Designed miniproteins, single chains, continued (3). Designs and how they scored, part 71

Each design is a single chain, and the fold is of that chain. pLDDT is the mean over its residues in the fold that is shown.

## One batch from the design tools (miniprotein)

Design m10606
Fold by ESMFold2-Fast:
Structure m10606 (fold): chain A 68 residues (1-68)
Amino acid sequence: MSAAELAARAEVVRTLRAGGASEAEIERVLQLMEEGRVDEAVRLLVEKGGLSEEEARRIAEGYARALQ
């Protein structure tokens, strides 16, 4: 995993934990991102992270770019 991937992953994890997501929910979001299922990951970030759709998409797109 690159330094950029680690940093982007850490932001997703921190955001979800701050929103009260469980470790299982966090792992599910990360798995969806790694599978390229960005829209499903955005939905869960909104639902579990307490983010707006705009904020969730920004974070998800950041991680998706780091995975490239």
Scores: mean pLDDT 79

Design m10607
Fold by ESMFold2-Fast:
Structure m10607 (fold): chain A 86 residues (1-86)
Amino acid sequence: NPKEEEERKKKIEEAKKKGELSQNLADAIVDLAEAVRNNAPQEEIQKLLEEAEKLLEEFKKNTKNEVDRLALKKYEEALERVKKEL
């Protein structure tokens, strides 16, 4: 069924974009955590924090299912742990 195949393709593309957002958010939180641990300049830490918070907000807006909600919770907890070290 060509219509089912088109719908499957669309879901794969949406999953890919969500995966890219998820990876970018994970990388941003890791980069922020490393900058904090390495006592990077406050200006650098602030820019990384703003980027991580922006990506988290974007991920939250794109949260649609239980897997997304579980991932969101883990990212929120990870970012809050890093913020406590500020």
Scores: mean pLDDT 83

Design m10609
Fold by ESMFold2-Fast:
Structure m10609 (fold): chain A 73 residues (1-73)
Amino acid sequence: SRARRVAELAEELARETDPARGRELLEELRRLGREELERDPERYAFPGASESQRVTAAVAGLLEEAYGKPVET
C-alpha cells in the first residue's frame, strides 16, 4: 500500500546519513504525497494551503494510516 511504502521510506530517511540520498528519499516521499493528493483531493482541500502544504498533509496522513492505527483485538 502507499501508506506502508511511505512508512518504509520515512524509516529509511531517518537512518540515512548521506545528504544526497536523503534528498532522493524525501523527493520520493513528496511524489507519493502528490499521488495521494490526486487520488483524494477533497480530503486535502484546506483553505489557503499551498500545494506543498497539501502534499505534506497527504504524506502525514499516509504515515498516520501506517503507524497510528491502534492495535485492537
Scores: mean pLDDT 76

Design m10610
Fold by ESMFold2-Fast:
Structure m10610 (fold): chain A 80 residues (1-80)
Amino acid sequence: SSLEEKIKNIEKTIEHLRKVIKELDRKIDELKEKYKKTGDVKIEIKYLFLKFVRDSTEFIRERLEKKLEELKKKLKEEEE
């Protein structure tokens, strides 16, 4: 069904976003260590920017997970 396809597409998107968040977390941690050693304001700006991107990506992932739960519930109700 079209609903099953939509669920599959959202699940793939959530998986992709989780991988993006993990990569952003790695880069953020690397920037934290570099900033600790150098005190370079340019590194601090990059850190703040990546943290913003990470938090925004996490927000989108959480919204998609709630949407996925709603769609799975709807699919289950249509099978009854």
Scores: mean pLDDT 87

Design m10611
Fold by ESMFold2-Fast:
Structure m10611 (fold): chain A 60 residues (1-60)
Amino acid sequence: SYLEQAKESLERAREAVKAGDGKAYNEEVKRTVELSKKLSADQASEFQEELTELAREMMA
């Protein structure tokens, strides 16, 4: 499902942050955003919040 794919992409983005891999981070964030557009507004909002928090970690 799109929800499962979005969760997997978000998890890969988190792993990229831990590894310091900015390229992988950007690709997985982009994929998560595109997948979230196919979900309910509530689910998309949850992914947006997670991505915002993850961006703070990457920029810290």
Scores: mean pLDDT 83

Design m10612
Fold by ESMFold2-Fast:
Structure m10612 (fold): chain A 59 residues (1-59)
Amino acid sequence: SKILEAEILEALGRMAFAIGDYELAIRQLEEALRLYEEAGAPQEEIERVRELLEEAKRR
């Protein structure tokens, strides 16, 4: 399931962010966002991942 894959990548991206690996966090969160969008996930989930991604990009 694309949604399940996106959830796993979001979790991995959050973990990467927590340990200070912002480059890895950005890659994982971008992939999660792509999968959520392709799966037609609710807008609230898409916005949550976008916010995390912007936070990671600010470093």
Scores: mean pLDDT 87

Design m10613
Fold by ESMFold2-Fast:
Structure m10613 (fold): chain A 65 residues (1-65)
Amino acid sequence: DAEAYYRRGLELERQGRLREALEAYIRALHLDPNFMQAEIAAALLIGRLPDEELARELERRARVP
């Protein structure tokens, strides 16, 4: 359920777990590529992450379970 992963991402963002939040949003988009809320949330979150940290995390975990 794409919405469940989106909700998880919001909760992780609230906890300051930005990398894990981004992964949850990416998972939501893999389940529903047209999930506009998850796409917007991921785009905004990427702007808040250091580029090197984002690249490292996504390389290891780009394909979320």
Scores: mean pLDDT 73

Design m10614
Fold by ESMFold2-Fast:
Parts: sequence; C-alpha cells; structure tokens
Structure m10614 (fold): chain A 93 residues (1-93)
Amino acid sequence: GAADAYAAGMAAAEAARAGGSEEGEEYGRKAAEAARAAAETGSGELAGEAARYGAEAARAAGAAGNAVGAAAAGVAGAGAGVEAGIAAGVPPG
C-alpha cells in the first residue's frame, strides 16, 4: 500500500542519514514521496522516479565512505521502487 511504499523510502533516508550522508537522506525522502504518489496514483513513471532516488541515496552514502549505510539505503530504496511498481501494476523484475 501507499503507507508501506512511503515507509520503505523513509527507511532509505534514515539509513543514509545514519551513514552520515545528508545528500542521501534528501534522496531517500524524495524516493519515499515518489513511492507514495506512485502507490496512490498507479503511475509507473513515479515508481521509476522512486527507484532512481533510492539509487541516488545509496550512491551518496557510498561516496561518504559508508559501505554499510550505502547497502542499507540501496536495499530500502529498491524496496520502495518495487512496492510503488507493484501498486502501479508493474511486475517486479
């Protein structure tokens, strides 16, 4: 649901923040909002945007030198994208 998609994106933001990446936290929050909007509207475009922002959160955490934070952000961001995609009727793959 929309709440689960948002929670997954926010988990990416929190993982990036814990890893010391303010940029990653911002991208994680954008992923959460895009994932919620995709889940509410069924938009594949917004689902793709959520996945992209999740990937940016992971990249920013990795650039800050935190591999564990980067991995956590990447997983959470990918999850947000998948959740949003499922809500939009796009099969995961």
Scores: mean pLDDT 71

Design m10615
Fold by ESMFold2-Fast:
Structure m10615 (fold): chain A 87 residues (1-87)
Amino acid sequence: DEELAREVIKLVFEAVEAAEKGDIEKALELLEEAKKLAETIEDEELREALLEGIEKIRELIEKKDIHKATLAAVALAIEAIGLLLDK
């Protein structure tokens, strides 16, 4: 789950970077990949946190609120790291 969570967060930051460059289509494709990977995580709390965060970031990118999407991605990474450390 730790390696999967790391890859999910990597995809989320790649999506936000694509959105910042104006490539909204690529950003949404990367978030869909992140969502599919997050769905395979066995830890329920970590999976739910990642899926909720991805959905929020997707909504912000679709609204073109890229600044808030970036902040949401940082918040999600901090939450995921916290959940992984609280083992």
Scores: mean pLDDT 85

Design m10616
Fold by ESMFold2-Fast:
Structure m10616 (fold): chain A 92 residues (1-92)
Amino acid sequence: MSIEELIEGLELAVKDGEEAVKNPEKVKEELKAAGVSEEAAEKVLELIKQATELFKKALEAAKEGDLEKAIELANKGLELLAEAAKIAEASR
């Protein structure tokens, strides 16, 4: 597994997550337009915010050469995004 590939993937994940966190009302409106309830949209946004912070920490660890820590943090972020997707789907 290439650390360069991991860094590239994490940089994209952080960029996407930060755009969502920067415009929380827009993300909430888009989720509601997709049929997600307001309560579920708020939970999804919270999980996206938490996942983005984990991806930022994973990116920092990867850049420092701590591949094990980077993978652990990235997996935790992916778990939160999977939970967000389940909440969104269940609320339709």
Scores: mean pLDDT 83

Design m10617
Fold by ESMFold2-Fast:
Structure m10617 (fold): chain A 69 residues (1-69)
Amino acid sequence: DMDREIVISQALAEGYKRVLEEHDLTPEQREELSQRIVQLANKLIKEKKDEKEVKEETEKLVKEVLEKL
């Protein structure tokens, strides 16, 4: 479902943008977050997750990346 893929991608892109605006990430942290966002997007698309689940997984990913600092 193309529309579902677009919604998931937009939600993840918005989350990523917010993190970049809130935090002065190093190039290494930015790369790590970028790679994890792509991996998460592929997983959520494959598993047909809804918008709420996408937001929850995005929040978890952001927390994990920040805790790695």
Scores: mean pLDDT 69

Design m10618
Fold by ESMFold2-Fast:
Structure m10618 (fold): chain A 98 residues (1-98)
Amino acid sequence: MSAAEREAAARQSLEAIKELAEEAPEAAKDTRRAAILMTSAEILYAEIVTLDASPEILREALRTLREMYRTIAEESEDPALSEAAAAMAERLERELAE
């Protein structure tokens, strides 16, 4: 696979993560739906990493995931899900600070 093909695939995965992040407020209202959304976003992020994506794409993916987890933490009525999502957002915030 060429570098251009990897970059295009990584950008497509990033756009999919952004679409999932936009669904986060509604997904947060259903624990099962939120868990599926979080899992799907993590799989897409893993794909971006395996594609050796540019640092710009990786950072934008991390920022999008952080905002998605923050939204789930704030909107979820499930205390366990809210706490887990908040912990994930904090982890991503620390990773972005480097």
Scores: mean pLDDT 85

Design m10619
Fold by ESMFold2-Fast:
Structure m10619 (fold): chain A 58 residues (1-58)
Amino acid sequence: SDLESRIQSLIGQSEQIPDPEKRNEVIDLLNQSLELLKQGKPEEAQKTLDKAEDLLGK
C-alpha cells in the first residue's frame, strides 16, 4: 500500500539521522506504525507515522 511504502521509505531515511537516540526513537515509531498497518489499523498507523514525521521535522 502507499502508506506501507511511505513508512519503509522513512525507515531508510531515518537510518541517516546522526543522533542515535533520535534515530532509534523514530525507527521504533515507524516500526510500530507498520505493525499497526499489518493488524488492519490504518488510522492508528497514520497517527503513529505522523508522530515519527514530526520528530523528523517533516
Scores: mean pLDDT 82

Design m10620
Fold by ESMFold2-Fast:
Structure m10620 (fold): chain A 83 residues (1-83)
Amino acid sequence: SMLEKIKKEIEEIRKLVEKAKELFEEGRWEEALRLADEAVRRAERLYELLSLNPGAPFVEEAKKTLEEAKRVAEELRRRAEEA
C-alpha cells in the first residue's frame, strides 16, 4: 500500500542518516557526506509529496526526518571542512 511505502521510505532515510554517521566515525568522510546528501534529497522529496496531498499521513514524521537529515548533513560537512 502507499502507507507502507511512505513508512518504509522514512525508515530507509533514517538508516541512511545513521550509516552516514557511522562512515564518518570510521574516517570514510567522502562516503558519509554522499549518503547524508542522499538522505536529505530523499527526505525533501518525500516531505514535498506528502505536504501537497490533503490528508496525507506521516507529514510531521517526514518533516522531522528532513530536519534531522539536514542537521546531520550540515554537521558532517562542517566537521569535514574543519579537518
Scores: mean pLDDT 86

Design m10621
Fold by ESMFold2-Fast:
Structure m10621 (fold): chain A 136 residues (1-136)
Amino acid sequence: MEKVIEEIKEMGERSLAALDAQRDAVLALGKEASPEAQKAADEAARAIDELKETVRKAFERAIELAKEDPELGLKLARDIYGGVQATVAEAQVLLDEARKALADPEKTAKLLEELKRKILESKKLIEDTVNEYLEK
């Protein structure tokens, strides 16, 4: 149990650090962007902060679950971690495309709006995943 809780905590810390890095990258790009793209960057950064809170709570739930069922708690934590890694990878692609498109305000704003959409979809998927594990 103790080792399982440590593994879950480490996955949680890595997930939150990855999301912090993405939030900081989005805000940095927004400072270089047009007013329209800056607004989209600010909204995407807020979506990442909402996802971070969802992820933090999800890993806390995985720890609670692991105290009763270590295998099930660890499985939930791995599913959350995998979801965060996939979201970070997609976010990085969109952010790299937005950086290359900085001279085109409309394209940059659209890419940052797509990033916000992907982040909010990830938030819902993580919430749904936690609920599925807790309903049994």
Scores: mean pLDDT 89

Design m10622
Fold by ESMFold2-Fast:
Structure m10622 (fold): chain A 86 residues (1-86)
Amino acid sequence: SAEERMEELAKREEELAKRLREAVERGDVEEVEELTREMVELAREGVDVYAELNPELSPAEVEALRAAAVAHARGLGEKAVALAKA
């Protein structure tokens, strides 16, 4: 179900956040960049599931949410890379 997929995505987000913190602490820029790509893909999947749970959303609204979610994930990754390099 969409609800079960949302729960699974939340668990994947928690695991990625943990791995990202550990990679930043180690200064592992390469792993931070790889985890950022995984976060971007997770963000896209999250919007897809959210759209299934909210069928009233137009395709344009779904694409705007997708763009915002991807931009947010990329921004977090850029900050994580900067912290790992410090």
Scores: mean pLDDT 88

Design m10623
Fold by ESMFold2-Fast:
Structure m10623 (fold): chain A 81 residues (1-81)
Amino acid sequence: SEEDIKKALKIASELLEENAARGERDPVLDGLAAITLSVVKKAAEREGNEELAEKVQRILDALSAGRYDEAAKLTKEAAES
């Protein structure tokens, strides 16, 4: 599941980076990223990875607050860890 978590983080990172490159944000891409990150958080919690779960929650909070650049940067950092 660690490899699955890493792949899901990479997908979320790519979705957020693609959305940031658009002239107008696509809320469907933000929604897909949020769903993917929510699955990652639950998987991290099941595996006892509290640090990753906390980091993913911070990303979800940034997305909900419209801090898209912060969310994209944090997601990329999590995917590269």
Scores: mean pLDDT 86

Design m10624
Fold by ESMFold2-Fast:
Structure m10624 (fold): chain A 73 residues (1-73)
Amino acid sequence: SINKELAELAEKDGFDLSEIKDIEETFVTYRDPVTGAEYRVPQGLIKAANIAQKIPEVTPEDIGLWLREALAR
């Protein structure tokens, strides 16, 4: 699961994933590597996505789907 491996890598990099839901409303433009579409997303989600890209089994499509699911909640 992306969430489990992301939590392990984030802890190793000193980033607490539990803070994503409590992050500031500072939005940045993120370009989806799968669709090429631009989204306005919280900075914490972008940082988490960048960490997820370091997981060997995670594809760009998986990251795009995860970001869409996170933004829909």
Scores: mean pLDDT 61

Design m10625
Fold by ESMFold2-Fast:
Parts: C-alpha cells; structure tokens; sequence
Structure m10625 (fold): chain A 68 residues (1-68)
C-alpha cells in the first residue's frame, strides 16, 4: 500500500501542484495553446514534479486525487 501522506505534506504538495499548473498554462498560452485535455495537463504536472525530485508516493497521490 502507498504510505498515507500527512495533512502538512498534502497541503504543501497541492500548493506545489497549483504553482506548476499555473506555470504550464502560462507557457502554453504564450504559444497560443488553450485547448489542452485535462489528462495531458496532469501528465505535464507529474513530469515537472518528478523533475523537481518529488517522491513516487507523492506523485501517486496527485494522480489518484486527479482521477477520483
């Protein structure tokens, strides 16, 4: 089973996800891209989180939260 994240870890993770999502949307908008599927946005967020060294357990939590 995946480790259950603490409330603090969840809050910090969601804040980071939001910041990354805004950055991705801003970059896409600069390129004239406005119609990105939610699944593609999720994958871009997860890739950026992994690049920043976010753990597999936290990545799994983000994926589960978005798919639920």
Amino acid sequence: SMRELSSEEKEELLKLVYEILVEILDELEKKGIYNVPSEELLEKVLEELEKRGVSKEKLDYVRESAES
Scores: mean pLDDT 78

Design m10626
Fold by ESMFold2-Fast:
Structure m10626 (fold): chain A 74 residues (1-74)
Amino acid sequence: TALNIASAILIIISVLYSIAMIIFLTVFAILNAKGKHLNLPLPFIDSEKKLLLALIGVPLVLLLASLVLHLFAA
């Protein structure tokens, strides 16, 4: 069903986001430990705090959306 396909896609995206987040957090932690700042010229994120909130928020929202879809389908 379309709902099952949508749930599967969301899970795949969540896994990819988790992998990207782990890599980014590892790099960020290393740079912070060396006293360097991670400066990303992103047009929609103007601070490291907003970037961290977005990285944590996105996979959390995707996980919650996937769970809601599963509960609704079942």
Scores: mean pLDDT 65

Design m10627
Fold by ESMFold2-Fast:
Structure m10627 (fold): chain A 112 residues (1-112)
Amino acid sequence: SIEELAAKFKEILDKILESTDPEEVRRLRMEFVRIANEILDQVPEEKRDLVREIVGLALAAIDLYETHPERREEAKEVYELVKKAIDAFVAGNFDEARKLIAEAGERLTALR
């Protein structure tokens, strides 16, 4: 069910980007955190830090998207890297996932 949880995780990220309702965004953020915790509970301890990094970058990209309208396209690019990192993680390609989150983190830092 990690694959199902990851699919829901990406679906929620896409819904946040499309939503104009602050109450809906708040509910989606809560669901996102809930799914992240479920993934963490199912993942071996050695992989939990990578999951936390993916989650942290996703939340930071959401924050940038909402607070800096002038940087929404760049925030979307960070989001796309995060979604690719999720796909790589689910596929067992942990090195690729780490590379993608490093790229997302560098881009996000440049936008702050």
Scores: mean pLDDT 80

Design m10628
Fold by ESMFold2-Fast:
Structure m10628 (fold): chain A 58 residues (1-58)
Amino acid sequence: GEEREEILKEIADQLRAIGDAIDAAIGKERGGSDAEIERAKALVKENNVKINDPRLPG
């Protein structure tokens, strides 16, 4: 079957989301411009909720 392929694609999707969250967090930590910070906040919040919500396990 394609079980391995499906799992790999799912992992790839999660890795992409994590990468986006990391990039946003790095931008924020480095004191990016206001526009970059605003975009980073939205991206981190949305992706963090999906991957690692700071309010979890709730």
Scores: mean pLDDT 62

Design m10629
Fold by ESMFold2-Fast:
Structure m10629 (fold): chain A 59 residues (1-59)
Amino acid sequence: SPLPPGEVVFDDFELTDEQSQKVGDLLRQAVELGPILGGSVGATRATLRTEGGTLSVTL
């Protein structure tokens, strides 16, 4: 089952609402399928670190 909707915060990224929603959905799906590489996952928050910055998702 998909993860519940949450807040998506992107540090150092300028994203449209559509892009933010898609990335949030992908991160939630990645949490269901396995750990987020280079980040941490909690019950209410997931953080992904990339070469371009840090992404945080509230689940």
Scores: mean pLDDT 57

Design m10630
Fold by ESMFold2-Fast:
Structure m10630 (fold): chain A 65 residues (1-65)
Amino acid sequence: KELEERKVRIEVAKLLFEARKNLTPEQYNELQKYLSDLLNKATSVEDMKKAIEEFKKRLEELKKQ
């Protein structure tokens, strides 16, 4: 009965931690702002999950460069 939103926020924190470890400070700051903008527009858990998937794909793309 835990809120799915809590799990989403934990995943966001983990992904931001991974980004910080693998990206330059400039790339990290841009990606963090991008995610924050997406999450601020999210009105549902589904929207938040979509934001996380977009973040993950962009993070993986940047890590390969």
Scores: mean pLDDT 76

Design m10631
Fold by ESMFold2-Fast:
Structure m10631 (fold): chain A 112 residues (1-112)
Amino acid sequence: GTVTLTVSAGAGETASASATVQTPAGEVTLSLTVRSTAPVTATVTLNTEILATTAVVAPTTDQAKARLAEMQALAPDLLTVTLSGAPDAAVAVAAGPDPELIQRALENFAQL
């Protein structure tokens, strides 16, 4: 299946969202955190047919684009990240069965 998270942050704000999904490989938590100096909306889509993957997108525009392009080239159907607004926004995406990631996702979600 597919899991989609959308997060909107205002200028100078940090916003986070997470979702936990049951997959054939077990329980997977998808977490999305966005920080920007300008208003931004981030959307992450994860294909749950592919085993748990942890990905972190670099905070600079050029590094973020390069890493995203590399990931899409290796597994184009695994993870898609779309930004609307600030293209230099810092984006962090994590997906996996790691209990530490689950705890951090819950803490980040509770702080919203």
Scores: mean pLDDT 60

Design m10632
Fold by ESMFold2-Fast:
Structure m10632 (fold): chain A 75 residues (1-75)
Amino acid sequence: MTPEERLARAKAEYDAAMARIDEVEKQDPELGKRIRGAADHARKVAEQANKDKSPEEREALAYEAATIAADHLLS
């Protein structure tokens, strides 16, 4: 998988997770906000941890971290 393919996949998975959070937030606003906050925090931590990586790899890792955090809380 190329860095571009990885980024495209990570972004698509992230967008899907965000859409799920939007649906949760419509039914349970507090839970939706909590999951969104956790995803945003995970993304920020991953961006800081991977500053030495290429821009595409760093962005992919940030989206992957956010998606993992969201999926854990949506399960």
Scores: mean pLDDT 83

Design m10633
Fold by ESMFold2-Fast:
Structure m10633 (fold): chain A 75 residues (1-75)
Amino acid sequence: MDPAARHAREALRHLSLATDYLKQGKVEEALKHVEEARRHLDAAWASGEVTPAERDAFLEAIARLTGVPVEELRR
């Protein structure tokens, strides 16, 4: 695995966990993992691990899980 994509991989892992917890009705656990995914996405963006298109895809996934508009997440 590419060490340079460390934060991008962690963001994806936490999004997957959030999706699984939502399927189980565990909303509080899902939100915790969404927050971790956002933190890792911000780190991945700052370190150049993700392209603008990949960042947008992650933000769209977070928007769909949280109901927050993607425009607010880009700020």
Scores: mean pLDDT 78

Design m10634
Fold by ESMFold2-Fast:
Structure m10634 (fold): chain A 60 residues (1-60)
Amino acid sequence: SIKEKIIEEVKEAIETESGEKTFLKFLELIDKNPELSDEEIEEINEEAGKYWNELLDKKE
């Protein structure tokens, strides 16, 4: 699904890019997929935030 693909791409950006670049990538992916529901955007944001926090915890 589009939602699953976006989650995967954002997670990859979190691992390889700065936080600013990851945020821009997230916005770009949402903008390219205007068919996404509010719930799907929320799920993408939740999964991305959870993954980012898990990676930060490992570095402390």
Scores: mean pLDDT 76

Design m10635
Fold by ESMFold2-Fast:
Structure m10635 (fold): chain A 75 residues (1-75)
Amino acid sequence: MREAELEELRRRAAELGAELEAALAAGDYARAAELVREIGELLLEAGRLQGMSEEQLKEMERETEAAVAALEARA
């Protein structure tokens, strides 16, 4: 049943990714930052379910926060 949870998380992340592309195309960097945060949270949860290491999860968190900060600086 973890596979079904992973599939749902990945599906939601993909849907948010499409919204992120639209926000970036519109120059809505505040919305893009919100979407990157939500996508990052879903991907971290998927990584935990897959048994990703703490080091890998922390690196993903750092990458997400860096991307959010860059988008917020452009908002």
Scores: mean pLDDT 82

Design m10636
Fold by ESMFold2-Fast:
Formats: structure tokens, sequence, C-alpha cells
Structure m10636 (fold): chain A 63 residues (1-63)
């Protein structure tokens, strides 16, 4: 399902963030958020949390 795909992307994003690859982590979190919007548009809180993670990772990548 799209929800399971989004979960896998979050797991991969977390791994890249731990490795210091913040740019890749940001991309994965953004993709996961998009898949969750498509699968669960009513789950705006989780979508926002993933969008926030993507934004934070992108900011870390700039540093």
Amino acid sequence: SLVQQAQKLVEQGDKYEKQGDYEKASELYSEASGLLWEARPDDTQTQQQLSDKARQSKEKAKQ
C-alpha cells in the first residue's frame, strides 16, 4: 500500500539523516509526505510532521 511505501521512505530518510546525508533524507521525507497525502488525505498531522522533518533536514544540508 501507499502507506507502507511511505513508511519505508521514512525509515530510509532516518538512515540517511543519521549518516549526515541531509539532502537525501529531505527528499525521502518529502516523497513520503506526498504518498501519505494521496493515501490518507485526512491524516494531516502525520503529513505535517513529515514535511517538518524534510524542512529540518534541508536546513541541516545547507550547513
Scores: mean pLDDT 80

Design m10637
Fold by ESMFold2-Fast:
Structure m10637 (fold): chain A 95 residues (1-95)
Amino acid sequence: SPLEERRLKMAEESIERALELLEKFIPKLSEEQRELLLKTAEKNLSEELYEKIKKIIEKNKDAPEGSEREQVIALAVATVALGELYLAERMKEKA
């Protein structure tokens, strides 16, 4: 139905935006924060999204960590992005 198609489109667009935020902010995270993010994703997200987040972290493994301020901001943004991914996947399950 048009309503189901709209929900699916909104969920897909939300996933794309959240992954773009993670690509931008994951490099700023400390190694410990990246591990916490991965464990949270593994517990709460699909295997497909978990693998995408894992690849972003692996790609940035040698990137210099951000300052303390950048790490705090990046963790907050990454946490919001994980929440958006979680909500989007729940929306797709009901569409």
Scores: mean pLDDT 85

Design m10638
Fold by ESMFold2-Fast:
Structure m10638 (fold): chain A 59 residues (1-59)
Amino acid sequence: MSKEELEEKIEELRKEIEELERQGVRLAIAGGSQEELDAIRERIQALEEEIKRLEAEIA
């Protein structure tokens, strides 16, 4: 994968994290369950780990 392709992928993953963070805020305000909040948190963490992996490839 080229550096440009890696950078595009990182940007896309960051957008996914932003959307999940918005979903988490909405869910928390709506009184969502701990299980639902934990699922969003775990998904964000997995995406952050993927970003770190891709950033290591660019470095």
Scores: mean pLDDT 83

Design m10639
Fold by ESMFold2-Fast:
Structure m10639 (fold): chain A 71 residues (1-71)
Amino acid sequence: MEELRLEIDAGVLLISAATLRKVAERQGKKDLAEKFKKLMDEIASLTPENVTEEKIEEYRKKLDELVKEFE
């Protein structure tokens, strides 16, 4: 069940990054949109075999840092 939870968390982060990328693109923040795309690509590369709580926390932290760039 922990494995399934990590997959769900990864999916939520991916959707969040995808949504924020669209927001950045609409605001003309091209560099920020590219940063969200890179984060999306990293999260999408996760498999059930290599997804870990530590990786989820790392990507969550990266997402939070990018969200602050909207300020």
Scores: mean pLDDT 80

Design m10640
Fold by ESMFold2-Fast:
Structure m10640 (fold): chain A 70 residues (1-70)
Amino acid sequence: MAEKQALLSEAIEKVVEAQKDPRVPVELVLKMNKILTEMIKLFRDGAPLEELEAKYKELLKVMEEIKKLL
């Protein structure tokens, strides 16, 4: 439980940080929000940590795209 909550909290923080940065393309912010929404659903459905980690990796890939553009 605690590990899943920590991972979700970190994902929320990353999405909020991206939303605050005017240099980040809106399209990529929307992709991050979609992944976060999917992570929230997985958490609510009691999905295993592995599924949440897989979605978190998708979020990190979008962040890597942002990093290459900035």
Scores: mean pLDDT 82

Design m10641
Fold by ESMFold2-Fast:
Structure m10641 (fold): chain A 60 residues (1-60)
Amino acid sequence: VDKLGILADVARAVAEASRGVAQILEEKGAPQSVIDDARKGAEGAERTADELEAQRKALE
């Protein structure tokens, strides 16, 4: 079972969703600090997805 591949795909979906939330907050005029925190969270999720994808490829 490609458990690492599944985790990488899920992490990627979470990263995309987190970025979408940050964009909605900006469009709705949320305070800049809230927008910055959301963007930081999205960047963290993106890094996690990238790392899991790299680990999966390293096993090939």
Scores: mean pLDDT 80

Design m10642
Fold by ESMFold2-Fast:
Structure m10642 (fold): chain A 60 residues (1-60)
Amino acid sequence: PKLTVEDLKKVPGIDEELAKKIVDYFGDKVNTATVEELTKIEGVGPKLAGQILKLRAEKL
């Protein structure tokens, strides 16, 4: 199982454009990306990165 654009859009503060940008940048690595790696994406702060990790834990 991997995070999709639709999964990322469930995080408050992530819109469709940002979700697509995250998936495009990481591809399959979005499932293993750290908070520090996620915050390299424009528009992703530490709080959003933490929410993405929480979403991964719930999905996996």
Scores: mean pLDDT 77

